Designed miniproteins, single chains. Designs and how they scored, part 15

Each design is a single chain, and the fold is of that chain. pLDDT is the mean over its residues in the fold that is shown.

## One batch from the design tools (miniprotein)

Design m519
Fold by ESMFold2-Fast:
Structure m519 (fold): chain A 85 residues (1-85)
Amino acid sequence: MSKEELIKETRELLEKTRELARKVLEEAETKEELLRAIAILLRAIGLEIELELLEERNATVEELKELLERARELLKEAEELLASV
């Protein structure tokens, strides 16, 4: 996978994570569900900022792969949270 492909995939995963977290916010019946969704949204924003910084400094393929894996883990957490509400 090229740097461009890694950046694109990471962006797409983070966009999907934000969409899922927003759905949890809409469906949340408890304060715990609401706070978990907010935490996931803030973490997704943090990873989006980190991705922009990595692009700006022309980061290595390995650094981009590490960010992609973190984005995948966050998406899984968002999917599991949405499935529980």
Scores: mean pLDDT 87

Design m520
Fold by ESMFold2-Fast:
Structure m520 (fold): chain A 89 residues (1-89)
Amino acid sequence: DLYVLSPKLQSLLEKVRPPKESYSLNEIKVALLDYIIKNNLFDPENPSIVNVKNTELGELLGVDSFDLLDWEGIEEALLKHATKVSDLP
């Protein structure tokens, strides 16, 4: 499935990747990981934990931190800011 990102999510990911009209879920996840790496958001004691408190990403997702091993939770949070191409008017 392909997704069109909300303006807020697209603006955030454009800081690390060129803009696209639509994204696969895997492309969204890869762009998110690029954002985390470029902003050095990994917890220094546990690299599976991402600290996003007081960041644009944390404000967008409504969380202070998340675990990269909880991909289901991350997918649900990201998809609240994306619309399936098939669901567009």
Scores: mean pLDDT 77

Design m521
Fold by ESMFold2-Fast:
Structure m521 (fold): chain A 60 residues (1-60)
Amino acid sequence: MKIETEEDLEEALNKLADLLKEAGYSEKFIQEAINQLKKIYEDDKELAEILISDLLTKLK
């Protein structure tokens, strides 16, 4: 998955949040995970893209 804009990031994180919810994770865990990924994206966009893509693949 290519994340080039803040809009792309929000779309990817929303998909990840939905998958985590379907997998049975708590709302608190999901919110903390999303916040952590947003922080990683601010520091290292390439690493955040890799991590989000990996999680989306594993949760599918």
Scores: mean pLDDT 79

Design m522
Fold by ESMFold2-Fast:
Structure m522 (fold): chain A 80 residues (1-80)
Amino acid sequence: MKEEKARELQEQANEYGQKAAEAFAAGDVEKAAEYLRKAGRYLTEAMALKAEMAGEDVEEVRKRMEEVIEEDLAALRAAG
């Protein structure tokens, strides 16, 4: 079921997001960035699947999510 797959992808995004926060708290900015990028990729796949179910442009959603993730990664690297 597409809703179940989207939920599983969001759960993976949450797991990697938590790992990113833990790595950042430990002072490992590069590890935090790696985990944040993984979290963003899982979230992007979940959003793309939701867009597909809604009949929206999947590629446009992927492009927009990638831009947001790159901005978040740049902010994280600047903070470390």
Scores: mean pLDDT 81

Design m523
Fold by ESMFold2-Fast:
Structure m523 (fold): chain A 55 residues (1-55)
Amino acid sequence: MSDEELKELETRGVKKAVLSFPFIRLLDENGNLIDVRSFRSEEEGKAEADRINTL
């Protein structure tokens, strides 16, 4: 994930990513679902989730 994409997600209020391959659920600080992203590899999905969880 790029720094620009990470800032975009932060601007949308995303605070947590939950990996459920092939999907990542993007949640706000209250646990509300903001968006869902899909990935082709578990490694890619985990790397993106770990990066989002640094917000």
Scores: mean pLDDT 77

Design m524
Fold by ESMFold2-Fast:
Structure m524 (fold): chain A 71 residues (1-71)
Amino acid sequence: MELVEQLSDPDPEVRLEAARQIGEIGGVREAIEPLLDLVRHDPSDAVRGAAAHALGQIGDEAVREAVERRR
């Protein structure tokens, strides 16, 4: 899926749009690891927020892991 590849783009605007689109379509399992990486390490607050929202659309397991890594 091209959107998953765009989550690794050097342009934060491209990453933000890809994360938003993944969230809008209800998420995809292949995006879980890239979205978790964005939530943990992306320098843009907007990109991190969109990635967290998209993970919520995919399911509780990915969101739970992201929260556990912060504690």
Scores: mean pLDDT 72

Design m525
Fold by ESMFold2-Fast:
Structure m525 (fold): chain A 80 residues (1-80)
Amino acid sequence: MLKLTREQAEALRKAGEQFEKQGDYETAGDHYERAGIGFEQSGDHEKAAEAYEKASKAYEKAGDLEKSKEMLEKSKQAKS
Protein backbone atom coordinates (compact mmCIF):
# COMPACT_ATOMS: atom_id res chain seq x y z
CA MET A 1 0.00 0.00 0.00
CA LEU A 2 1.16 3.57 -0.67
CA LYS A 3 2.18 5.39 2.51
CA LEU A 4 0.86 8.88 3.18
CA THR A 5 3.52 11.59 2.92
CA ARG A 6 4.03 14.21 5.63
CA GLU A 7 2.65 16.81 3.19
CA GLN A 8 -0.50 14.71 2.62
CA ALA A 9 -0.89 14.36 6.41
CA GLU A 10 -0.61 18.17 6.80
CA ALA A 11 -3.29 18.65 4.12
CA LEU A 12 -5.60 16.19 5.94
CA ARG A 13 -5.02 18.03 9.25
CA LYS A 14 -5.93 21.38 7.63
CA ALA A 15 -9.02 19.83 6.00
CA GLY A 16 -10.05 18.56 9.45
CA GLU A 17 -9.76 22.11 10.82
CA GLN A 18 -12.04 23.41 8.04
CA PHE A 19 -14.71 20.74 8.69
CA GLU A 20 -14.49 21.44 12.44
CA LYS A 21 -15.13 25.16 11.76
CA GLN A 22 -18.17 24.14 9.68
CA GLY A 23 -19.53 22.04 12.58
CA ASP A 24 -19.04 18.75 10.69
CA TYR A 25 -17.30 17.09 13.63
CA GLU A 26 -17.59 13.51 12.28
CA THR A 27 -15.82 14.43 9.02
CA ALA A 28 -13.30 16.56 10.95
CA GLY A 29 -12.52 13.53 13.17
CA ASP A 30 -12.04 11.29 10.12
CA HIS A 31 -9.60 13.77 8.54
CA TYR A 32 -7.66 14.22 11.82
CA GLU A 33 -7.46 10.42 12.25
CA ARG A 34 -6.09 10.02 8.71
CA ALA A 35 -3.62 12.86 9.37
CA GLY A 36 -2.43 11.03 12.50
CA ILE A 37 -1.89 7.83 10.51
CA GLY A 38 0.02 9.80 7.86
CA PHE A 39 2.26 11.46 10.45
CA GLU A 40 3.00 8.04 12.04
CA GLN A 41 3.91 6.63 8.61
CA SER A 42 6.28 9.59 8.02
CA GLY A 43 7.88 9.13 11.48
CA ASP A 44 6.48 12.39 12.88
CA HIS A 45 5.19 10.91 16.14
CA GLU A 46 4.64 14.29 17.87
CA LYS A 47 2.36 15.55 15.08
CA ALA A 48 0.63 12.15 14.97
CA ALA A 49 -0.18 12.43 18.71
CA GLU A 50 -1.54 15.97 18.18
CA ALA A 51 -3.69 14.88 15.21
CA TYR A 52 -5.12 11.92 17.15
CA GLU A 53 -5.93 14.23 20.10
CA LYS A 54 -7.80 16.58 17.73
CA ALA A 55 -9.61 13.55 16.24
CA SER A 56 -10.61 12.41 19.76
CA LYS A 57 -12.12 15.84 20.56
CA ALA A 58 -13.89 16.04 17.18
CA TYR A 59 -15.42 12.56 17.61
CA GLU A 60 -16.50 13.51 21.16
CA LYS A 61 -18.30 16.60 19.79
CA ALA A 62 -19.91 14.35 17.14
CA GLY A 63 -21.17 12.02 19.91
CA ASP A 64 -18.94 9.13 18.78
CA LEU A 65 -17.52 8.25 22.20
CA GLU A 66 -16.05 4.91 21.02
CA LYS A 67 -13.90 6.56 18.32
CA SER A 68 -13.04 9.41 20.71
CA LYS A 69 -11.59 6.89 23.22
CA GLU A 70 -9.76 5.01 20.44
CA MET A 71 -8.14 8.22 19.17
CA LEU A 72 -7.11 9.26 22.70
CA GLU A 73 -5.40 5.86 23.12
CA LYS A 74 -3.61 6.26 19.75
CA SER A 75 -2.44 9.75 20.81
CA LYS A 76 -0.94 8.34 24.04
CA GLN A 77 0.76 5.50 22.13
CA ALA A 78 2.26 7.95 19.59
CA LYS A 79 3.77 10.00 22.49
CA SER A 80 5.43 6.85 23.85
Scores: mean pLDDT 84

Design m526
Fold by ESMFold2-Fast:
Structure m526 (fold): chain A 95 residues (1-95)
Amino acid sequence: SAEEEIKKAEEHLKKAKEALKKKDYKTAVEHLMKAAEYLKKAAELLGDRETALTAEQVRNVLENALKSGDEEFMKAVLEDALPILEKNIERLKKL
């Protein structure tokens, strides 16, 4: 269900924040990618095409950062991606 996918997105968002506080950027990116994947699934179940596209685009940027192996690049994309995913997860939770 969309509710179950949103809950999984929140769990991974929380894990990404915990990893970021520890400066474990690789683990933070990996969890934030999973948060984006679950957000996309929730958005698709709700017929929210715009949110699904946003989640996919954010996931792709995070995946590129992870593949780069560059910690500074990973940190920069985490700072941009985290607020976007958090805002969209909170919005879908209120539907």
Scores: mean pLDDT 90

Design m527
Fold by ESMFold2-Fast:
Structure m527 (fold): chain A 82 residues (1-82)
Amino acid sequence: GKVKTYKFGNVTVIIDYGKKEITIIDGDKKEIFKIDPSNVAKAIGVVLRIMGEYLDAEFNGDSDKAQGYRYAMQEAVKILNS
């Protein structure tokens, strides 16, 4: 497994490809998204939830959150297709 960490201002995104988990840290808030490619319907639901957070951040003008969640969504789709 490979772990990558990316920072978008105050938002940190950690991708664990071995565990198939994406962690997003924004100050004291921490969210963990688990992607199970063996359960496609559930995995799509998780991707849609990340997309919802991205869109909410865009609508509220939270550029760091928007960039972080957009990146997380793209990586979740890659994990789903692996």
Scores: mean pLDDT 86

Design m528
Fold by ESMFold2-Fast:
Structure m528 (fold): chain A 110 residues (1-110)
Amino acid sequence: MKYLKEGEKLYKEGKYDEAIEKYKEAIRLDPNNAEAWNNLGKVYAKQGKYDLALKYYEKALELDPNNAEAWNNLGKVYAKQGKTEEAREYYEKALELDPDYEEARKNLAE
């Protein structure tokens, strides 16, 4: 999807508000695109807007419960909030879905 790729480029460049606009456009065109919802959550997490990040990660997981990245990202938000046990459960779920997910494994090792 054009807007998804444009949003990813803007996110990597640190242009978070512009990335949000592109991801919202992607969602308007395809509201079932779990990757777009996950990426929207990632931008809000970078901005420290954890309630919004959780909302959008949960939406991504409603659409695709096999999205290992969304489970790992959910865990990272819980870890930032000091909810270590919940964070570990989400990292374990990410590794169950993708055993080669290095970031999730590293996050579990603490």
Scores: mean pLDDT 87

Design m529
Fold by ESMFold2-Fast:
Structure m529 (fold): chain A 119 residues (1-119)
Amino acid sequence: SVSLTESGGGTFSVGSSVTLTSKASGFDFSSMNVSWWRKAPGEGFQLVASISKDGSKTTFDSRVQGRVSISVDHSNSTSTLTMTDLQPEDTATYYSVAIGWVGNHPVFYFGEGTQVTVV
């Protein structure tokens, strides 16, 4: 019943752009802080970008800062990550994460990811 579904992955050329979208279902998305993370083969998880539940505060990893933007659309329960000037190092599976509280407990909802390959 609770899900985050990422889309927009595929194979992209060096120097191109990608737009990744995540659709939330089964929970109050507007109450959640949203982040996008990636995992490259052989590497750990890296934060790419985050946005606060009211959209007022964004954070970007220094390695991608200037190339990425993040937004949320509460009416459609979606978050969007846009990345420009793609490099081979951007090859990874990208995951959306929704972080918040249900009652007195912190919750982390995450999807199965969408694969981006840069050639």
Scores: mean pLDDT 86

Design m530
Fold by ESMFold2-Fast:
Order: C-alpha cells, then sequence, then structure tokens
Structure m530 (fold): chain A 85 residues (1-85)
C-alpha cells in the first residue's frame, strides 16, 4: 500500500470516528513516504488523530517524531503545526 493509499484509508477511518485506526494508518504512511515534508505532515496527522482518540501518550510520541524529522530535514516551517498537534 502506497503512502497516498494509506492516507485515503486513514481519512475514511477518521470520518467514521475510528481515530486510533486512522492514526495508525497516518503513522504507516509517514514511515513509507520518501518526502521529508510529507512524512512530517503524516506524523502531525497521526498525532491529531491520537489526541481525538484520547491516546495522548501516542500523540506526544508522534509530535516528537515529526519534530525530529523537521530538524533532520532542516525545515522548521511546520514547527507551529507540530507544537499545536
Amino acid sequence: MTPEELKQKAENYFKQGKYDEAADLYGEAAVKSEDPEERIRYYINAAKAYDKAGNHIKAVAYRMLALGEAIEAGDLSLLPDIIAA
């Protein structure tokens, strides 16, 4: 399954209120993405979905993954979104 296919499946689960399943799929999309900006965005989406699920520990973990990726890529343009997630 491609990152785009995982994203579409995650969006469908999110729409159904299946936030944990949506977050897991966003996390998998991030890991499979070759684009650093796309990886950061998927980690942010996973964190937001975990927060909606009430899984705040995983939400924090995915925010930290997004921050680490942003630092490694040398691109902090998404830092406000990472902090807000």
Scores: mean pLDDT 84

Design m532
Fold by ESMFold2-Fast:
Structure m532 (fold): chain A 70 residues (1-70)
Amino acid sequence: HMSLEEIIAEGEKIIRATMKELVAKGKLSEEEAEKLFKERVEHFKKVVEEYPDKAEEILESLKEGAKDEL
């Protein structure tokens, strides 16, 4: 069982890793990746704080979305 703080920290790591990989693959500029990182982190935090009982499921959905995007 992960705490909400641990879920948020793990989500931020996944979003950051995804942005770095998209830049490395030439799919995003570094500037675009920085903007998307901030937007996605803010959205992720809002959703997991609003639905804490589903936070682990939301994190799993984030992981699957990252695989599909890469």
Scores: mean pLDDT 83

Design m533
Fold by ESMFold2-Fast:
Structure m533 (fold): chain A 57 residues (1-57)
Amino acid sequence: SFEEKLIEIVKEAIEKGLSPTELLKRVYDLAKEENVEINSIQEILDAVNRAYRKLLE
């Protein structure tokens, strides 16, 4: 699912120290692959924050 793959991207970003630009690109590419519509940068940030909180559980 998009959420599961997003968690993996966020985990990789933390472990490898990805730049904000590279993280945004990976999330955008994932949304296209999973047919998820993203209409604003804020939606990307909200999704990344949800994935980050999931990793801290």
Scores: mean pLDDT 80

Design m534
Fold by ESMFold2-Fast:
Structure m534 (fold): chain A 72 residues (1-72)
Amino acid sequence: MEEERKAEIERLKNDKDLVTKLLRAVGEIQLEDGIPLDEALRKAAEKLNIPSLTPEELAQILGDYAHEQAEG
């Protein structure tokens, strides 16, 4: 489980397209379902086959990506 979780984190860090898809999926789920960010993160992760990541880890990765996009 920990190894799968680490592999999923590395995939997200190395695949900007996957991070972009995750951001889009979270936004779409929040808009359609009207659910909190935490639940939207879980559903988006399941859709993208990265179910081992926690909502906190997903939020951190997305936050880092958004910051890089704004600064870079």
Scores: mean pLDDT 74

Design m535
Fold by ESMFold2-Fast:
Structure m535 (fold): chain A 68 residues (1-68)
Amino acid sequence: SGAEAAAKALEYAAKAKEAAAQGDNETGRVYSEKGGDYATLAAALGDDAGAREAGEAVREASKMAGSS
């Protein structure tokens, strides 16, 4: 479901932030990309609100990977 895809995106965003915080920017980027894919899937499945929220979390994770 779209809600499940949004939850997956949030999970990957959290993993990306953790990797970036530890200086692992390559892993952070990979997890951010996966999170973005799931956020897009959530929107495609009709969970526009979940996709938006997950997309914001993914953008924050990507920003952290760039600052580590």
Scores: mean pLDDT 80

Design m536
Fold by ESMFold2-Fast:
Structure m536 (fold): chain A 100 residues (1-100)
Amino acid sequence: KAEELIKKGRELFEEGKYEEAIKLYEEAIRLAGEDNAEALTNLGLAYLGLGKYEKAIEYFEKAIALDPNNALAWHGLGVAYELLGDDEKAAEYLEKALEA
């Protein structure tokens, strides 16, 4: 059922319904535990979509702590730092995304 919530959340995300997607991802984490790197990465992406860059960074960092090979989470960190104007960190994290 957590996997179904993540799938439905991704469908809402693709429609630009970021707040609704976040609610489903939060429910998935509540059911499966906070050690689900996919749900944490998807939360980060949804917060990026809302312009909540600091929250996005927190979730991407949590995802990477669980799975350092998560290319999507590294890419998300790079994008978040680029949008915050930290070009040096953005370049470092985008390079890590290519290596993951």
Scores: mean pLDDT 84

Design m537
Fold by ESMFold2-Fast:
Structure m537 (fold): chain A 55 residues (1-55)
Amino acid sequence: SKAVSSAVGAVLRLIGDGIDAGRDVSKEELRKAMFDALLRAGLSKEQAEKLVNEW
């Protein structure tokens, strides 16, 4: 789905940024990036939280 594609893209971008910066990306940073991407894709906060918890 568009929401899942957006979340995957956000995670890949964050991992890439971490590699470029020479640092580890935390699980909390990954969850926040997915949550923000899902909200931008038009999901409600409740729907975004459910998807972040299930991936």
Scores: mean pLDDT 74

Design m538
Fold by ESMFold2-Fast:
Structure m538 (fold): chain A 75 residues (1-75)
Amino acid sequence: MVEELTQQAQDLIAQADQAKAQGDTDKARELYQQAAELYREAALLARETGLVPASDEVIEAGVADLQAELDAQVA
């Protein structure tokens, strides 16, 4: 279910943000990568099931934001 995958990704982002705040950048990076994987899976499922455009757009934006955050963690 796309909504459930998106919710799990958001939970991982919250955990990643907490790890980053504590200075654990390695853990934050790993959690952001896991969240990005779930968003990609949700996007594929949304396209397959023909979900409303708003859901697909939110997932796509989330993936883009996570990719930018991963690039920041690697730098």
Scores: mean pLDDT 70

Design m539
Fold by ESMFold2-Fast:
Structure m539 (fold): chain A 70 residues (1-70)
Amino acid sequence: SVRDLLFRVAEATLRLMQEHLDILKVKRDIEEGKISPEEGEKLLETHQKRRDEAVAELNRYQAELDKALA
């Protein structure tokens, strides 16, 4: 249903925003010397991968929503 797709878009958007926030936090922690550059790089790779997965999921559900409303 359109409602179920709207919930999925919202959930994917929240995941995307959370991963983006975590990336910014890791970058700040590297700049402030709270974590090593090596640890920070590993964390950035993890969160960037999860962000990309959330983007793909958001795009998929948005496309489904667009088709359902056409």
Scores: mean pLDDT 87

Design m540
Fold by ESMFold2-Fast:
Structure m540 (fold): chain A 58 residues (1-58)
Amino acid sequence: MEAKAKELREKYPEVAGFEYVISELLPKATVDQQAQVALEIRAGASAQEQIARALASV
């Protein structure tokens, strides 16, 4: 789990400020959910609300 969370943090540096998402949600999320979160963050999501919305939408 921790190794995968670190790898995801390096792959998606935009989420580095969202430790809970990296450590708990992204490693357990489906590939589609991970892609959606990354897309939302890259589209300008700097707020936890946008990440929560992306996870809820899939």
Scores: mean pLDDT 58

Design m541
Fold by ESMFold2-Fast:
Structure m541 (fold): chain A 65 residues (1-65)
Amino acid sequence: MDALAQQVYDQLLALGKQLKAQGASETQIIQAIGDLGAQQLAKAPPEQRDAIKQAIVRATKDFIS
């Protein structure tokens, strides 16, 4: 995977795992992943945006399918 996209995925996965361990609902996890993902995407170089967008989708699927 793209190195930046992998790092973003790992950060989103860690956040989702942390929230799930605290008893957060799927809605709360989706919202948090979306918020952090949007922040990472906004900072990304244009050439990395598609890869980071895919990382956000993958992280979301890992918690909600």
Scores: mean pLDDT 79

Design m543
Fold by ESMFold2-Fast:
Structure m543 (fold): chain A 55 residues (1-55)
Amino acid sequence: MSEVEEQIEKTKKEFQELIDRLVAEAAKTSPEAAERVRRAGEEVLQQQIDFLKEK
């Protein structure tokens, strides 16, 4: 059990909320925009998780 795991969970929740809001806004424009925002958000989230695991 590590503090890193707790930080990863908090980061996931915060980023997921941001992604969900951005995807909802993009979806008002087009489904394609929503998909692009979701994928970009998932990539950023994965980078943050990798950073925290490295630390």
Scores: mean pLDDT 77

Design m544
Fold by ESMFold2-Fast:
Structure m544 (fold): chain A 62 residues (1-62)
Amino acid sequence: MEEFEERLARVLQETGGVSPEEARKLARDFVEKYGDKIENGEIVDPEAAEALQAEVERARAR
């Protein structure tokens, strides 16, 4: 799970233009909220995937 969290934070920094600090917070919050929806480093729940997409869009707007 920690590897997924780190990878997600880097993706948010690279694609969303989010600061490293905010990206880590968003990644951690996502994993804590939807950890059970992540298997083998992949999001298996469509609702969790949509929630992540919404977070990325929100980060890009800021």
Scores: mean pLDDT 72

Design m545
Fold by ESMFold2-Fast:
Structure m545 (fold): chain A 74 residues (1-74)
Amino acid sequence: MRPVPSLEAARALLKLANENDTITVEDLKKALPHLSEEEIRRLLELAGADGGKINPAKLMGVVLDAIGEAYAPS
């Protein structure tokens, strides 16, 4: 199955997006210390990171897409 972030992880990511103009891999490691480097790398790739930085809107899109796929009314 495609990885769906837990509610705890989703909340941490949304908080990063609200508090930061740009999100880095270090921000992700601090907010989600239980995630492996490989999981963080996948998240960066999904959010279209450039130079290890993510636009908060793109990160929110990834999080909402992952949640929405489980709850999508089509």
Scores: mean pLDDT 68

Design m546
Fold by ESMFold2-Fast:
Structure m546 (fold): chain A 82 residues (1-82)
Amino acid sequence: MSRERLEREARLGLELISAGVYDLILKTRKLSKEEQIELLKKRIESLREAIRLAREIGAPEEEIKALEEELKRKEEELKELE
């Protein structure tokens, strides 16, 4: 495993953590509609980056599909709030 691959894997991990943190905040805090929209946009961005990195490192198809399904759910939530 090269340093570049390890760096991509580390970045993927950070994006997944970021997405999870935004989701936790959305679930645990009483947020305004505007705050929910902002956090959902950030979670969507982190999920898109995670999917891109997962594809680049050759992650299992099942893991990529799970991320894509989560992205679709969050995009639908955002559409309902807009």
Scores: mean pLDDT 78

Design m547
Fold by ESMFold2-Fast:
Structure m547 (fold): chain A 65 residues (1-65)
Amino acid sequence: REAEIKELEEWAKELKEKGLIESYEFEGDTIKVYTKENTPETATAISALGIEAVALGLKLEIYDT
């Protein structure tokens, strides 16, 4: 589970580097994702991240910046 959470952190980092999200935070069992643009590509990427987060027992929160 810890290794899987690290992989999820790396995935969120990649999304930020690609410009698909503005920033992210890991707070306990919650992943906070901040976005400026809501394109189909961004929505798909965030949805995939959310599916994996839920599978690991984490919560995903999305914030518009």
Scores: mean pLDDT 76

Design m548
Fold by ESMFold2-Fast:
Structure m548 (fold): chain A 78 residues (1-78)
Amino acid sequence: MEELERRIEELERRLREAEKLAETDPEAAIPILEELAEELARVADEASKLEGERAFELEIRATLLLMRAAVTLTYAKK
């Protein structure tokens, strides 16, 4: 659980950096956002296999970050 939470925190940090990059260089941001989306999907899947309120909270956090990555990626591809 602690490792999964730290992974989510690191992915959130990387997502913020990728969102910033997408504002100035969307072409450079696209591969980073695609990688982040894949990693966030894996983390959400891993959290979904765990039981308990904390696991559910981590799954929701990862899913929301995945949605943010997907939205940013859609705009970057514009």
Scores: mean pLDDT 84

Design m549
Fold by ESMFold2-Fast:
Structure m549 (fold): chain A 88 residues (1-88)
Amino acid sequence: SEELRRKTIEAAKKGDMETAREYLEKLKELAEKNPEDAEILTNTGMAAMSIGDYEEAIEYFEKALELDPENLSALLGLAVTKAILRSE
């Protein structure tokens, strides 16, 4: 899941949004198969955030925090994503 997160972010930085979305869909499939894996959920949220899919990112970070309330990556990801969404 960490490798798919990195690939999504790297593709998004290069402007290759089609490839970025393909890696995100693979992360979503892993999350569906492993709904109790906080790491996969957090990595899926980070990947969604990197492509601007903020509502999906919030959902995945909140699911990760239900499993692990002290997950620093999920807490930071949720805070940053909500701050971006509030800037509207």
Scores: mean pLDDT 84

Design m551
Fold by ESMFold2-Fast:
Structure m551 (fold): chain A 54 residues (1-54)
Amino acid sequence: SHMDREKALKLLEQAGQLMARARELEAQGGPADEVAALRRQAQELALQGEQLLL
């Protein structure tokens, strides 16, 4: 549905933002545990978004 697609796009956008932040922290030599946490959060949001598109 259109509503599910809109929700999915927002979740995927948020996942992308978290992944970009994780990459920036990694590039700057930031804390590995924080980088890992951001990547896990991004993956969880991406999976939720993908499920709405099924």
Scores: mean pLDDT 87

Design m552
Fold by ESMFold2-Fast:
Structure m552 (fold): chain A 89 residues (1-89)
Amino acid sequence: PPLSPEQIDEILVSFARMALSVAEIGYETLERRLKRGEITEEQYRQQVEELRDSTLRLLARIEAQARAAGAARAVAEVARARERVERLA
């Protein structure tokens, strides 16, 4: 059976929140590796940029699904997550 609009919105909100949480863990891991001398400053900058870009691409896909479904809560959650990701580096 098809999901309700409210169920779709709730699922996409959860996806946006999970994407942000995974990105935050990734940034924390890269910072820890830099502090331990396991990666160089240049490797850190490159990997942070790649993590940011991949996360923003994922959020854009979630946003596209949210807009197609009329999922206003998910659209707002993606905007919030995008702002936070852009501030992490």
Scores: mean pLDDT 88

Design m553
Fold by ESMFold2-Fast:
Structure m553 (fold): chain A 80 residues (1-80)
Amino acid sequence: SLNDLLEELSNISSEAMTKLSPEEAQQLSELMGKAFRALFAGNYEEAIKHLEEMAELLKKNGLDDLAEQILKLKEEIEKL
């Protein structure tokens, strides 16, 4: 469900924020906010774009496992 996707995204993002600098955590938080707004609006193309941006930020910071979890959420949204 959409609520399950939002909860999973929130959990992944919260874990990532504990491993990022304050500046990087702020950037991730902004991207997460954009993804949430797009999902609530039913704008799945915009949500996918922001999830890709989140995954790139996480990969640049060595958080590859969390980036892969975000990309799995993107795959689930692409099926909607």
Scores: mean pLDDT 86

Design m554
Fold by ESMFold2-Fast:
Structure m554 (fold): chain A 96 residues (1-96)
Amino acid sequence: MARAAAEEARARLEATLDLDPEERAAAEEAAARVAALKTLEEARALAEELAARADNRAQQVAALVAIGAFQRLAAAEDAEALLAAAGAGGVVLPAA
């Protein structure tokens, strides 16, 4: 969930960018902060906060981890919420 989304966002950045140790530490810290969050709204707020403070490369990397994790969590939460609502109703939707 949140930890998995954060780790995937960090791994993608490490795979596509040649990160310095300081940038890697910033990415790891951002991923840990995302993993501690409980709601999609908190993830969005963190992404916005880090993006606003991105005035050097390490801070930009941290912002990208938070943004990537938020986007993944938003897509997963929307899909899971819809599936959970349908399942809770015990309704098999007829073929359209």
Scores: mean pLDDT 66

Design m555
Fold by ESMFold2-Fast:
Structure m555 (fold): chain A 58 residues (1-58)
Amino acid sequence: MKYIAKEDATVEGLETVEIKKGDEVIKVTDEIAQVRFSDTDISAPVPWSSVEDIVEEE
C-alpha cells in the first residue's frame, strides 16, 4: 500500500538521511516499509513502526 510522508522526520539508525514531507513510503509488509529519500534519491527498508505516525495514505 502506498503512503506519503506528512512531515519531515529522522529514522532511528539512519544517520545521514532524513525523510522529507512528500517522500514516498511503500508498506511492503505489516512490519516493513520502503522509503524513497528525496534528498539523496536512495531507497531503504525501515520498520513500519518508525514511520506509521508520520505517513498518510495517498
Scores: mean pLDDT 76

